# Designed miniproteins, single chains, continued (3): the designs that were tried, part 61

Each design is a single chain, and the fold is of that chain. pLDDT is the mean over its residues in the fold that is shown.

## One batch from the design tools (miniprotein)

Design m10100
Fold by ESMFold2-Fast:
Structure m10100 (fold): chain A 116 residues (1-116)
Amino acid sequence: MSLEEFLKKLLAGDKEALEFFKKVFDEYLEKNKISTETRKAIGELLRMLRAKLSDEEILSSKSVALRVLYTALKNIAEGKQSLEEAINMILNDKRLSEEEKKDLVGLLKAIEEAVS
């Protein structure tokens, strides 16, 4: 499955895609130190996707990390950005801490490797 195809299913709230994403995230957490803020943001995003909330509802989140991650996933899924372009956008986002940038970039790469 391509990264784009996987992310389309994930953003649609597909149960298997959500379970696969959680598995990749849990495996990433076992091997990497992730900030509490990033962990909370990913957990909240997964809950919102399972509830099939609209873009407007998801983007109303107070978590910058959640909004940035969701925007990156959506842009890749819609073919508006490559993975590399999404990573560069995260790295250049002045609202994110260096730890949050590292966490989000690492997670995106882990997802790409897992679906390849």
Scores: mean pLDDT 86

Design m10101
Fold by ESMFold2-Fast:
Structure m10101 (fold): chain A 100 residues (1-100)
Amino acid sequence: PVATASPREQLLLYLRIGVAEVKELAEQGDIEGAIEAVENLKRQLAALMREHGFPEEAIERVEALLDELKEKLKTASPEEAIELAEETERRIAEIIEEHA
């Protein structure tokens, strides 16, 4: 990041980086680490969204999607975990873009 990004661009970049970490851990078979990474991403995204004035309804929706991902990861194969993470990223990105 060599330029000032908008709040939307910062949130989308953070989401992408966080989901990439979840996918990397899942691919390595570290499902416990992947779940921890989801929980960390949830806390950080919620904090950033509040800082940038997003509606509480949008924040709650993002938190719910990440909680759902965390629960599904407990029983997922590495391949399923990657697909679940990618779908969750897409849905969260849509919420961020709608409210940006």
Scores: mean pLDDT 84

Design m10102
Fold by ESMFold2-Fast:
Structure m10102 (fold): chain A 61 residues (1-61)
Amino acid sequence: SAVARLQERIAALGREIEALGAQIQAELAKPNPDMARIAALRARIGALLAEVGRIAAEIAA
């Protein structure tokens, strides 16, 4: 169904968000964290979360 495909997309986005979060934690664990890299990773997570929200709204409609 269309809903099942949208749920699969949300699951895939969730895995990407988790991987990016792990990269942020790894960077923060360094003695001199690359704050520009962390900012870029956070921006990417924000974009993916916005996409999840849009897909969730489509499922609810």
Scores: mean pLDDT 89

Design m10103
Fold by ESMFold2-Fast:
Structure m10103 (fold): chain A 97 residues (1-97)
Amino acid sequence: GRSEELLKRGEELAERARRAIEEGRFEEALELARELLRIGIELLKLGDYEGAIRVAEEAREIADAVARASTDPEIRLEAEILAGLAGILIGVAKLLL
């Protein structure tokens, strides 16, 4: 179904983001983390709360990894904001379980 398609896309984006981090492409990794958050919101709207949590946790892990690895203060700030937004999505999804 639609949730399965979104979860598969999320897994593919998370793998791409991890490779981007390994290669120092932090802006690309954050773009992929933003796309993961969009997928998480779609899963939430579909009532797939477990899927939304899973994808949001992947986005938070990517954002946290970028914040630790990047020396650019703007990239670090964007990463911290994304990690916070992922945390909010996780919290909302857990309340709806």
Scores: mean pLDDT 91

Design m10104
Fold by ESMFold2-Fast:
Structure m10104 (fold): chain A 86 residues (1-86)
Amino acid sequence: MIKVHVEHPKVKGVSIGAELEKTPDGYEGKLIVRDGVELAEADLVDNKAEAETKNAKGKAEVEGNVLKLILELKNGEKAEKEFVVE
């Protein structure tokens, strides 16, 4: 199991994370977006997931062995991070 987490660099209490398992056909798992006390989760479908809270939108995408997490706030602040997931 692969677990990754990214906090927004400018906004406290806002974060994006993913929990992934490698399968013969790709990756399975979930995207988790936190916005204070609010949590939104989405399962990966075709190596992609998207989840939204009141103030934040999160996206996860796996291309090859690279997981890209994108966290975007309603005010336009954006955080991105890539992880090698082997």
Scores: mean pLDDT 80

Design m10105
Fold by ESMFold2-Fast:
Structure m10105 (fold): chain A 64 residues (1-64)
Amino acid sequence: GEAVRLVREAEAERLVAENPHLSEEAKRAYRDLLLAGHSRREAADALLAQGLISEAQAETLKSL
């Protein structure tokens, strides 16, 4: 529903803003994964698997 989409968009925007160390490509991919309903952990693992972030960045994303 629209309300669920708006909440996900707000959370994705906040989480991207909390991680300014990410590249623009990684921020875009992270936002898209969160909007698709993935958890922070799933999104971080997907970004790491794609080579968009380091292991240290993935740990940071999982701990927030």
Scores: mean pLDDT 77

Design m10106
Fold by ESMFold2-Fast:
Structure m10106 (fold): chain A 68 residues (1-68)
Amino acid sequence: MPSLRERAERLAEEARALIDNRAPTSEIFARLLELGLVGNEARAAGDEETAEYIRELAAELEERIRAA
């Protein structure tokens, strides 16, 4: 079973690839939504390190979308 961190990293990698390939917004936002849900799971579990890491990933992806 992948960890929350591993799930977040996979989703971020998928989102970066979709952004770079100018994929439909719906596909990009589907990964961002799932990343947000993983962040909520980390927060509910009291895993502050993983929750903070997911916030940084989300900030990176939002910046990448704005730059595109």
Scores: mean pLDDT 83

Design m10107
Fold by ESMFold2-Fast:
Structure m10107 (fold): chain A 103 residues (1-103)
Amino acid sequence: MKSIFEAAIEAVKESGMPEKAKEEAIKLLEEAKKYHEEAMEAMRQGDYEKAYEYARKAADYAERAAEVARASGGPKANEAALLAEIAEGVAAILAGVSKVAAK
């Protein structure tokens, strides 16, 4: 199965959101995916401070993508927003785990 970030991006692409809102949400979700991958790599390296920083950035980008999707309206926009919120939650969990591991 695709990652939750990839699933959110596909949901935005398949939605009836306005084109400008799609472009913005996709860009934000691509940044979220990038930072989440950086956070996972930092976690693997035992760099829990970097893992926390990157995971927080991933969560912030995913939250912004969810806000864009919810504000845009259109068919399946709420589905795209929900998947972006789940991606935010996944990144936030990684941030929490990283913070605990650093202490």
Scores: mean pLDDT 86

Design m10108
Fold by ESMFold2-Fast:
Structure m10108 (fold): chain A 103 residues (1-103)
Amino acid sequence: MREEFTLKDPVSGVEARVVVERFEDGVTRIRVEAEVEDEELEKVLAAEDAVRNAALLAAEGISLETGKKVRVEVVERRFELEELEDGKLRGRAVLEVRGTVEE
């Protein structure tokens, strides 16, 4: 089963798109993406914090659903920074984690 939703980081206000995929082997894949355009580098870098926080919250949701602890392993982490016209920066953050339910 595949679920998709958007989470807003409470600190930065950055919106992260979350995709949760459940596999037959009892493993859950959580993929999170965020994109920020701003003139201030620190605001663009907040995209990484937003994807990390969203992935943790999604894993906590699985833990609450199962009543068990979920181990999270990072499968992919990517951050891309691009200079745009007029002095703006674009940051794109991607985080993919594997969730495994503990006994």
Scores: mean pLDDT 80

Design m10109
Fold by ESMFold2-Fast:
Structure m10109 (fold): chain A 88 residues (1-88)
Amino acid sequence: SGEARMARTLGELGRRAGLELLARAMGARHAGDSVATSKELGELLRRLGEIDGEEAARLGEDLADGATDEVTSKGLREEAERLRREAA
């Protein structure tokens, strides 16, 4: 059980690191334009939702929680809520 718990913890840490890198890369791509960054991340989440809506919604929630600006955080949370409704 300790080994399995460690593997899950490392997986979650890896997910968080990947999400931070993705958010920073998108911010850099749009030269700090939070509206443009939010829209492109939202489109990525929508495409992922075509494969797995529940996981895409969770990804959007994790990205929103990690966002440093309110525009990106709110936009991503709204997309996550939309994905949860579409998955139902």
Scores: mean pLDDT 75

Design m10110
Fold by ESMFold2-Fast:
Structure m10110 (fold): chain A 87 residues (1-87)
Amino acid sequence: SHMDERINKFLEALEESIQYFYSRKEYAVMQLLLSGAVNHALKTFSVDEQQQLVEGLKKWAETQPELIRNIVLREVKRMEEGIAQQE
């Protein structure tokens, strides 16, 4: 689906923040930011917006180091399971 500008901006901000804390080896902060963003999306975003965020995170994760990729894909799985419960 076409990604809304709002969801794209949310994703860009999250990606930049994760890369910043990864570069500083602040892995606990990375996990907290990812989990917080996913919790926010599951609570406040529409199902379509949640699906757009899942697609964006999956594409971004493919380009990232293994540690980031594994953490992102774990949170993506949690979102996909949450979406399935709503459908």
Scores: mean pLDDT 86

Design m10111
Fold by ESMFold2-Fast:
Structure m10111 (fold): chain A 67 residues (1-67)
Amino acid sequence: MREEREKELEELAEKGDVLAQIALSQIYALKGDVERAQEYLDKAKKLDPNNPEVDRAQSLIDAAKAK
């Protein structure tokens, strides 16, 4: 189920998994939940600020804000 997958990603993100944090940021941005998307992206930026996937996730959040 989708909610089971999101729960698994949340557990990984809380453990400091940067890829899980970026994935959740993108998922919430696509849902229009900009606040949660930014929270997860900020966590990823603290752990790996130079990760190219961070820039991609930020672009998705910015697109969601523009709507």
Scores: mean pLDDT 78

Design m10112
Fold by ESMFold2-Fast:
Structure m10112 (fold): chain A 64 residues (1-64)
Amino acid sequence: DIDISFARMAVAVMKATKASEEERKEFGKRMAANSESPVVKKVGEMLAAGASLDEVEAWLDELE
């Protein structure tokens, strides 16, 4: 699924760059606002609410 793949790539980039909690929240808000994908919106909402990258990965794993 392209939406799950995109969300996984976004998480991987944030892990690789060691994005701060504030950077993840801001990015999450933008993902939720700008995406029409329910998966990407949910990932964005989780990040905006302060979910960890590990929590987001665990949720994505449940979809596969």
Scores: mean pLDDT 81

Design m10113
Fold by ESMFold2-Fast:
Order: sequence, then C-alpha cells, then structure tokens
Structure m10113 (fold): chain A 68 residues (1-68)
Amino acid sequence: MPSYEELEREIKALLMRAIEEHGADSPVVKEMEALMREYAKKAATASEEERRELALEVLRRMKELMAA
C-alpha cells in the first residue's frame, strides 16, 4: 500500500499536469490548490495513518476534477 509520501508525490504530479493542461489561474487548478491547503492544515496534526487516508481522499478528488 502506498505511503503518504508516495501519495503526496502523486498529488504534486497531478497538480503539475493540471497547470500544464489548464493553466495556473484555471478553476480546476484553484480548486486543487484549495484541496491541498485543506490537506496541509489537517495533516499538520495527523498521525501517519490519518495523513495517508487524507492524502488518498485528496488524490481521489483531484483525479475527479481532472476527469471532468
């Protein structure tokens, strides 16, 4: 099962792809940045397992934004 570090790398890679495809000021990228900001707030006090679950949810939601 992927670690939270592996998931965070995937999140960053997906954000970079969104910036390339849609532009840094696009609604898609802004929504992804908001998701990442919320993740960062929650992850600051989370256990490793909680951080992993939070990262999985962020990645899932970002993939949905890219597919739309």
Scores: mean pLDDT 83

Design m10114
Fold by ESMFold2-Fast:
Structure m10114 (fold): chain A 71 residues (1-71)
Amino acid sequence: MEEIAEEAIRALEEAAELAAAAGDEETAQDARAAKPVVRELAERDPEKAREALRAARAAAELARAKLAAQA
């Protein structure tokens, strides 16, 4: 449970960094704000924490694609 939360937080940190690098500071702020929410979800609902991890990874992939398109 905690391991899933830490993985999701790590993915959100990556998404925030990539979004900021792409000039999307709003998305970067949203990703940072989601970190405490994911930790709370992991304590209450591990299945929702897994969904959050999946979403965070998808956000990081999208940010990477946007950054690559700008290069």
Scores: mean pLDDT 77

Design m10115
Fold by ESMFold2-Fast:
Structure m10115 (fold): chain A 78 residues (1-78)
Amino acid sequence: GLREQIEREIERELKRHSEPEPFSFEEEALELMVDFLLRHPRGLGAVGPVVEAAVRLARQAGKRTITVEHAEAALAAV
């Protein structure tokens, strides 16, 4: 379904930004992003910008794990 497509697209975009070391989501952060994107009018088209913003915020914080706080800030920017 659409939820599974969004989850796969998030994973794909995350891997694009994960060189040389992997980024990951906290479970709650991933759930927050998926729920937001399911309600977004662009759906799959919004995944790239949202993941890029979340990765940028985590990287600025010196973290490899995207937290709920990073996810909330990324979603507010999109």
Scores: mean pLDDT 80

Design m10116
Fold by ESMFold2-Fast:
Structure m10116 (fold): chain A 78 residues (1-78)
Amino acid sequence: MSNEEQAEMLRRVSKALADLGFDEAAKLVRQAADYVAKGDLEKAAQLDDQAVELLKQTATNEQKLQALQAVQAVGAEM
């Protein structure tokens, strides 16, 4: 997978998270997508880890399930 294809996948994940109301996590994933497009995979991974940690601390179990379903749906489209 090219860096641009991976970045586009992360942009779709970010949009799905924002649509579910996870605005801060969506912002972090969107920033990770920009770093992937630039080839900075280490910075992208750090931002993705921050998004996951934020979701673990702030999301309810039901919201975590919705986030997982949204990520799986994006994966099925790409």
Scores: mean pLDDT 75

Design m10117
Fold by ESMFold2-Fast:
Structure m10117 (fold): chain A 70 residues (1-70)
Amino acid sequence: MDWTEEQKALAEEVARRARPREPVPGETKPWDPRADIVEQVTVRLITELQVPAEDVPAVRAYAEEIVAGL
């Protein structure tokens, strides 16, 4: 997927505004706030940019990179 500066700016804005969900008492899954934010950013970008399924891995990889940079 070819990233435009506008798409990169959108990804960074979504990542900065995203907040990890609060851990629920008794939750059996390990709490991973970074993974939660990455998922939120990925879902938002797919929705906003109408990303085809074949490009989803590239969007997720970029979301992980943006979140790592915060």
Scores: mean pLDDT 71

Design m10118
Fold by ESMFold2-Fast:
Structure m10118 (fold): chain A 65 residues (1-65)
Amino acid sequence: MIPKEAIEKLRELIKKYTGQVPTEEQAKAILEEMIKNPEEFKKRLKTIYGISDEEADELIELAKK
């Protein structure tokens, strides 16, 4: 199961960088894809949302709990 903390952290980061707040279901789907392909998804988070390397790594570790 994706931890609730990871879902909320992703929603916070997307809001910070884009001004948009994804739904819990959208954030959960994004995190499920991250766990499946973490290196590939980290690149997409940086490119699409502008999330930093540090924040992306923290989010991936949080999602793996």
Scores: mean pLDDT 77

Design m10119
Fold by ESMFold2-Fast:
Structure m10119 (fold): chain A 74 residues (1-74)
Amino acid sequence: MISVEEVKKFLDNAVKLIEEIKDSLTKEQLNDFLEGVKKLGERLIKEVEPSDQDEAKKYLEEAIKRLEKIVNEK
């Protein structure tokens, strides 16, 4: 079982990485990364305590919105 904090750290690191390298990637590569983060994030949330899954899902939603904004600005 993993903590909500570990899921948040994964998502924060993923957003940070893309913000740093976004200008070096194509729109297609950014979309592939976004899809990967979403799928992995959803899998990680299933390994969180049931009472914390809602918080983790909301954090994933916000991370995905940030990534979608980066993709849309390309």
Scores: mean pLDDT 83

Design m10120
Fold by ESMFold2-Fast:
Structure m10120 (fold): chain A 80 residues (1-80)
Amino acid sequence: SLEEAAERVLAAIRRRIDETFELAKKYPKEVQLSLLDSTREAALALVERFADEHGFPEELKERLIAEVKKLIDEYKKKFE
């Protein structure tokens, strides 16, 4: 189902963000934020491509984009 596909994409993105966050802990704050920003861009590109190739409704694509942005913002706050 589309919901199952969306959940799998979000799970993969959450995993990548977690991995980046753990890696980033050993770096200065500026590098930490830069690594999360790079992960954000990669995740957004993945959502766009996946949604377009699999025919997701625009509303579902927009919700996935919003969720990715929300996740990155929450992880950035953890470095403050």
Scores: mean pLDDT 84

Design m10121
Fold by ESMFold2-Fast:
Structure m10121 (fold): chain A 58 residues (1-58)
Amino acid sequence: LSDAEIEAVREVARELTPEQVAKIFEDAGYPEAAQKIRELGDDKEGIARVAEEAMRAA
């Protein structure tokens, strides 16, 4: 993934609710990342970091 794509995911994660971000990752086949996002709740930066890490691992 390019740095621009990773930054776009981080930006989208900050704009969406934690549940919406978790649903996107669950539907994409990353239930572990979805669970971590749900556990972070109100931590927008933590959610963005988990999303970035999941995409880098994919």
Scores: mean pLDDT 72

Design m10122
Fold by ESMFold2-Fast:
Structure m10122 (fold): chain A 89 residues (1-89)
Amino acid sequence: SELKEMIEGAIKLAKKAVEAKTLEEAKELARDLLLTLEGLYTFAKDEEVKKLLKEAIELAKKAVEAKTLEEAKELAKKVLEILKKVYES
């Protein structure tokens, strides 16, 4: 499924953001993640999945604006948890 492949891609980006060594790297990965999540949202048909993706999008937006590496990584962890739920559904 194209949708599952996109979700796997988003999971990989979120994992990289959690492991980021600098705030700049974390924010760059968060921007890529945000674009991927917005794409996923446009392809999603299920309202339950849309709600989870919308929550992930808001967290990714906060990660892009993060002031510290710790804040960005914590937000990326929350996005990763949501994406795992979407993948399992």
Scores: mean pLDDT 87

Design m10123
Fold by ESMFold2-Fast:
Structure m10123 (fold): chain A 96 residues (1-96)
Amino acid sequence: MPEEDKKLIDDQIYGVENPTVPQLDENNVNKIKEAIENGKTFAVIYVTEDGRVTLLIYNPDGSIVERLSLPHVSLEEAEEVAKKLGADEIVVVELR
């Protein structure tokens, strides 16, 4: 099994992210905080310079429900997937 597949399975089972969490700006942190305080499921979409999209869905308690790595998916398509998976709020983070 490829190392990437094992990591996705481990994240799904344990709800543990990569040890290197990208630093969120104040606006994104405030949106996440508001979602948690309101008991809402929220999505974080990470967009890399190479056009790779990583979608993480969180419960209001901060546990990860789903983690998807989507090559060649537009931001709009990733937002639609997040909504289909039950995300009430969506936060977009551009990684450079």
Scores: mean pLDDT 66

Design m10124
Fold by ESMFold2-Fast:
Structure m10124 (fold): chain A 113 residues (1-113)
Amino acid sequence: SPLEKALEELEAAVREFLAELRALARESGNPEVERRVEALEELLEIYLENARLAVKNKDVEAFIEVIRSIRELYRRLVAQLAPLLSPEQAARLEAALARLEARLEELIRQVEA
């Protein structure tokens, strides 16, 4: 179904961005950056379970709301991490967030009636 495909794309996008965040945290050598990324990972699992439930129930509106919530979580994390990073690392993180936001907006468009 379109929702099942969108869920697979959402989970892939979330996992890819988490991998970029983990790599950036390791490069920073800052334990505070690592802790914030770990805390986000725990919150994202809750949101991904909500996304899976929305797809199981064929609830498009609930699925879109989960995508918007994930986008807000990532925006808040990037704002928190930017001051802890070099200008070059912060720019890379902001660019990665922009790519993720574009992917999430496309997913919303794909599932909207």
Scores: mean pLDDT 88

Design m10125
Fold by ESMFold2-Fast:
Structure m10125 (fold): chain A 97 residues (1-97)
Amino acid sequence: AEEAAKVFEELAAEAEKRLSGPWKQRAVDLLRGAAEDIRATGDDVQALSIKSVAAAMLLVAEAIDAYLQGDKETAEFYIELARKLLRETQKIIDKLR
């Protein structure tokens, strides 16, 4: 769980560097909140997988909101965050099997 939580923290740090304004705060709060929830989950592989997918879906929802507001660059970056999160958490989950 700690390795998975670190992925969320690293993506939050990337969001702090690359985003600005309210989209930065929204991404950081989402990812750090998810990191705390992942730490509380322990090594339950199914729960870790479900929670990682749920966090990625929330990032995609934020991307849709950004796109509808005309901020395509922010939308693309939220999609990038979701894709990285799923790839990196899947690698960690596969090690726990």
Scores: mean pLDDT 81

Design m10126
Fold by ESMFold2-Fast:
Parts: C-alpha cells; structure tokens; sequence
Structure m10126 (fold): chain A 80 residues (1-80)
C-alpha cells in the first residue's frame, strides 16, 4: 500500500486567500497557490508526499509575503 497526502485549506483560509488574490491581481504565484489549494480541497485529490511538501512550501511563502497566519492548511496522510 502507498501513502498519499490529502491537502486541505479551511473555508475561512480559502476566503482570505481569494480576497488577497483579488487585491493583488499581478501576483501570479499567489493565484497559483489559491487555484491549487481550492482544487485539492474541493476535489479531495490525493497527491504524493513530495508534491504535498512542494505545495505547502509555496503556500507558506505566499502566506508570509502577505502576512497571513500559519497554519491555514491541513495535511492528512492516507493509505491507498
């Protein structure tokens, strides 16, 4: 059995991130983080652990840049 990661953002976190994307339309990295977290959360998509780490790293960088509190994202390890 392989272990995969479920990456989810809270409803409040997603709403805050959406507001930041609207306030910073030129920040393509912020939009990419928003689009990725929204998709993974809504679709309940399991990703490889390495991919989850990369997503979290990019999300944390965007959160720090815009003064958002950490953590807004949860990671659950699931066996498949």
Amino acid sequence: MKTKALVEISDIGLANLEALVQANPEDSELKAVYDTLKRLTEEKELVDIEEAIEILSKANAAFEKHGLPKPLVTVTLERV
Scores: mean pLDDT 78

Design m10127
Fold by ESMFold2-Fast:
Structure m10127 (fold): chain A 109 residues (1-109)
Amino acid sequence: SLEELREKLLEIAERLLEIAMELLSITENKEDILRLIGLALQVIGLQEDIKRATTKEELIKIIDQLIDIAKDLYKIAKSLNTPEGKELAKRVEELIKELEELKKEVESL
């Protein structure tokens, strides 16, 4: 159960990193590019933390951090005046929902 939730969290983190890289490829604003690099590095660090997490409290903390990162990615995606940005924002919104549901599952253990 906890191990299954950890694997699901790793999958969500990987998808979030993919979206950050896609945003980076279509973003021309220097400030947003630097922010995206920072967010991508944070996701990579959290992937390592997920792999080492052994308690529900550790997973909840990581989920909260990933939700904050996802919200920042959503803002950047929505700020783009492109159809691609709108699609990426929608994908981030779905991942935020998955993270919030996963948090409830972890809290119920």
Scores: mean pLDDT 90

Design m10128
Fold by ESMFold2-Fast:
Structure m10128 (fold): chain A 68 residues (1-68)
Amino acid sequence: GLELIKETIEKLSKEGILHSLTPEELLDIIEEQAKNNRETLKLIEELKKKKFKNLQELLDELVLLIAS
């Protein structure tokens, strides 16, 4: 679950596209990669409900979840 999210963020960062994404676009990318992982899909649904103002706010939330 959380490892897939971390790996996705690291890959997008290395490819130089992470900071061009909206929060919704990042969550959609993670959802596509996690389509067979029920726990990750549930987490993405909860994150989509929070209506993040910008990408950094979402990234800060994801860092806290990974550290838990």
Scores: mean pLDDT 79

Design m10129
Fold by ESMFold2-Fast:
Structure m10129 (fold): chain A 64 residues (1-64)
Amino acid sequence: SDAAGYERLRDELEKQLLSAGLSEKEARRVADAAARTYMSLVRAGKPEEAERAKEQIIQQALAA
């Protein structure tokens, strides 16, 4: 289901961001935003844009 895909991606990204040194709160917020944006664009038939948007959100968070 879409919900299962979103939760799996969010959890994977949260783990990555925690390993990169973000706090639990920041990692969760960024992972949620990236996963939601990704799933929305995939649903719209834009998988390449989804991947770019996800990476941009992660890079911006890591640069802060």
Scores: mean pLDDT 85

Design m10130
Fold by ESMFold2-Fast:
Structure m10130 (fold): chain A 87 residues (1-87)
Amino acid sequence: SDLEKLKEELKTGKYSTDEAIEIINNAPSDGDRSLLVDAYIEGLKKKGKSLQEILDEMKYLKNNLVGGGSVRYAGKKVDELKKKLGL
């Protein structure tokens, strides 16, 4: 499916955060957007980004997402990252 292909591409870490925002925002549902947010985080980890760098990228991504459910989900991921950093 197109969703599975986009998830695999995001997981490679080849996309910039701005490109990932465009991909996520073009998804047809908040559920699909949330799955793509998880794939994007995996991509940042694959690129060897630190937890702090992932947190900073996720804060930026959250502020540029559309759809209340996906924004709330990205917020949950930001909060989980803060907890891991002792924030």
Scores: mean pLDDT 89

Design m10131
Fold by ESMFold2-Fast:
Structure m10131 (fold): chain A 64 residues (1-64)
Amino acid sequence: MTDDEINRLLTGVAIYVQQGDLARAREMAERLERATGADADEVLALIQAGKGREAAELALARKR
């Protein structure tokens, strides 16, 4: 998965969190976990806390 694809998934999680659609936010976080190995629950928690940069760093650091 490219860095652009990872950023698109992270943006999708953030948008769904802002909309209150936590089910879709979780689906996108799980897709990111499947591709990068970053924990979906951790990514979702970071984005809900407004720590989008930290979520991106976690996903990119675990990219294979």
Scores: mean pLDDT 78

Design m10132
Fold by ESMFold2-Fast:
Structure m10132 (fold): chain A 75 residues (1-75)
Amino acid sequence: MEELKEKLIEALRKRDGEEMYKYQLELRKAITDQEVHNNVVNIALYKAIIDNLSKPMQERAKEKIKALEDKLKNL
C-alpha cells in the first residue's frame, strides 16, 4: 500500500501519464471505499506539487495533507 502511494507521488512529480494511471488503478483495486481512495489520491497530489508552491501555499498544503491523513487513520 505505502509503496503504491509513493510510486503515484513520483509519477505525478514526473507527469508520467501511464504510470499515474497504472498506480491509480492499483490503488483503486486495493482501496474499495471511494472516499478513502479519493483521500489517498489527493494526499499524493498535494505531496507531488508542494515543493513548487509559494511558502504560504506550502503551509496550507501541509495542513490539508495532515487533515486527510488524520481522516484516513480514523477510517
Scores: mean pLDDT 77

Design m10133
Fold by ESMFold2-Fast:
Structure m10133 (fold): chain A 68 residues (1-68)
Amino acid sequence: SKIEAAQQASLAALEVAEDPKNEEAAEKLRELLIKELGGSEEEAEEFVEAVRKGDKDKAGEILEKLTR
């Protein structure tokens, strides 16, 4: 479900935030956003970048848009 995918994306986002160079966590996060939440490649990259920068407001805004 979209709720489960959003929860998994949030957990993967925490891994990326703790280690911004963790490409495995970033790849998992992109895949969840694209395949499970129907996001574009651009939206997935924007979300990953926001998480890496610690921009919680931007990351939350993108996630909320994708879970509508």
Scores: mean pLDDT 81

Design m10134
Fold by ESMFold2-Fast:
Structure m10134 (fold): chain A 90 residues (1-90)
Amino acid sequence: SKLSEETKEALERAIKAISQGTVAGATMAIMTLAVAKTLFENADKELLDEAIKIIADTASKAGELPDDKIDKALVDETIAKIEELAKKKE
């Protein structure tokens, strides 16, 4: 794999956070990726930036559902996009 362990762990944690299907989960995912970019020298900063952008776009669409929930189809699409980004670096 061309991805560092730090990049893989950050993406895995972000996917777990967004899987909560809430704006809070999306925020936690963004924070996880942003922290990884700052703290880990071996983090793929470009890939993590793209993942942050994808999650931020998903969070912006969350306002259409009550109680800060994100539509399940949108959550599933977001996870698929992040996994596709990781696969392109393998």
Scores: mean pLDDT 79

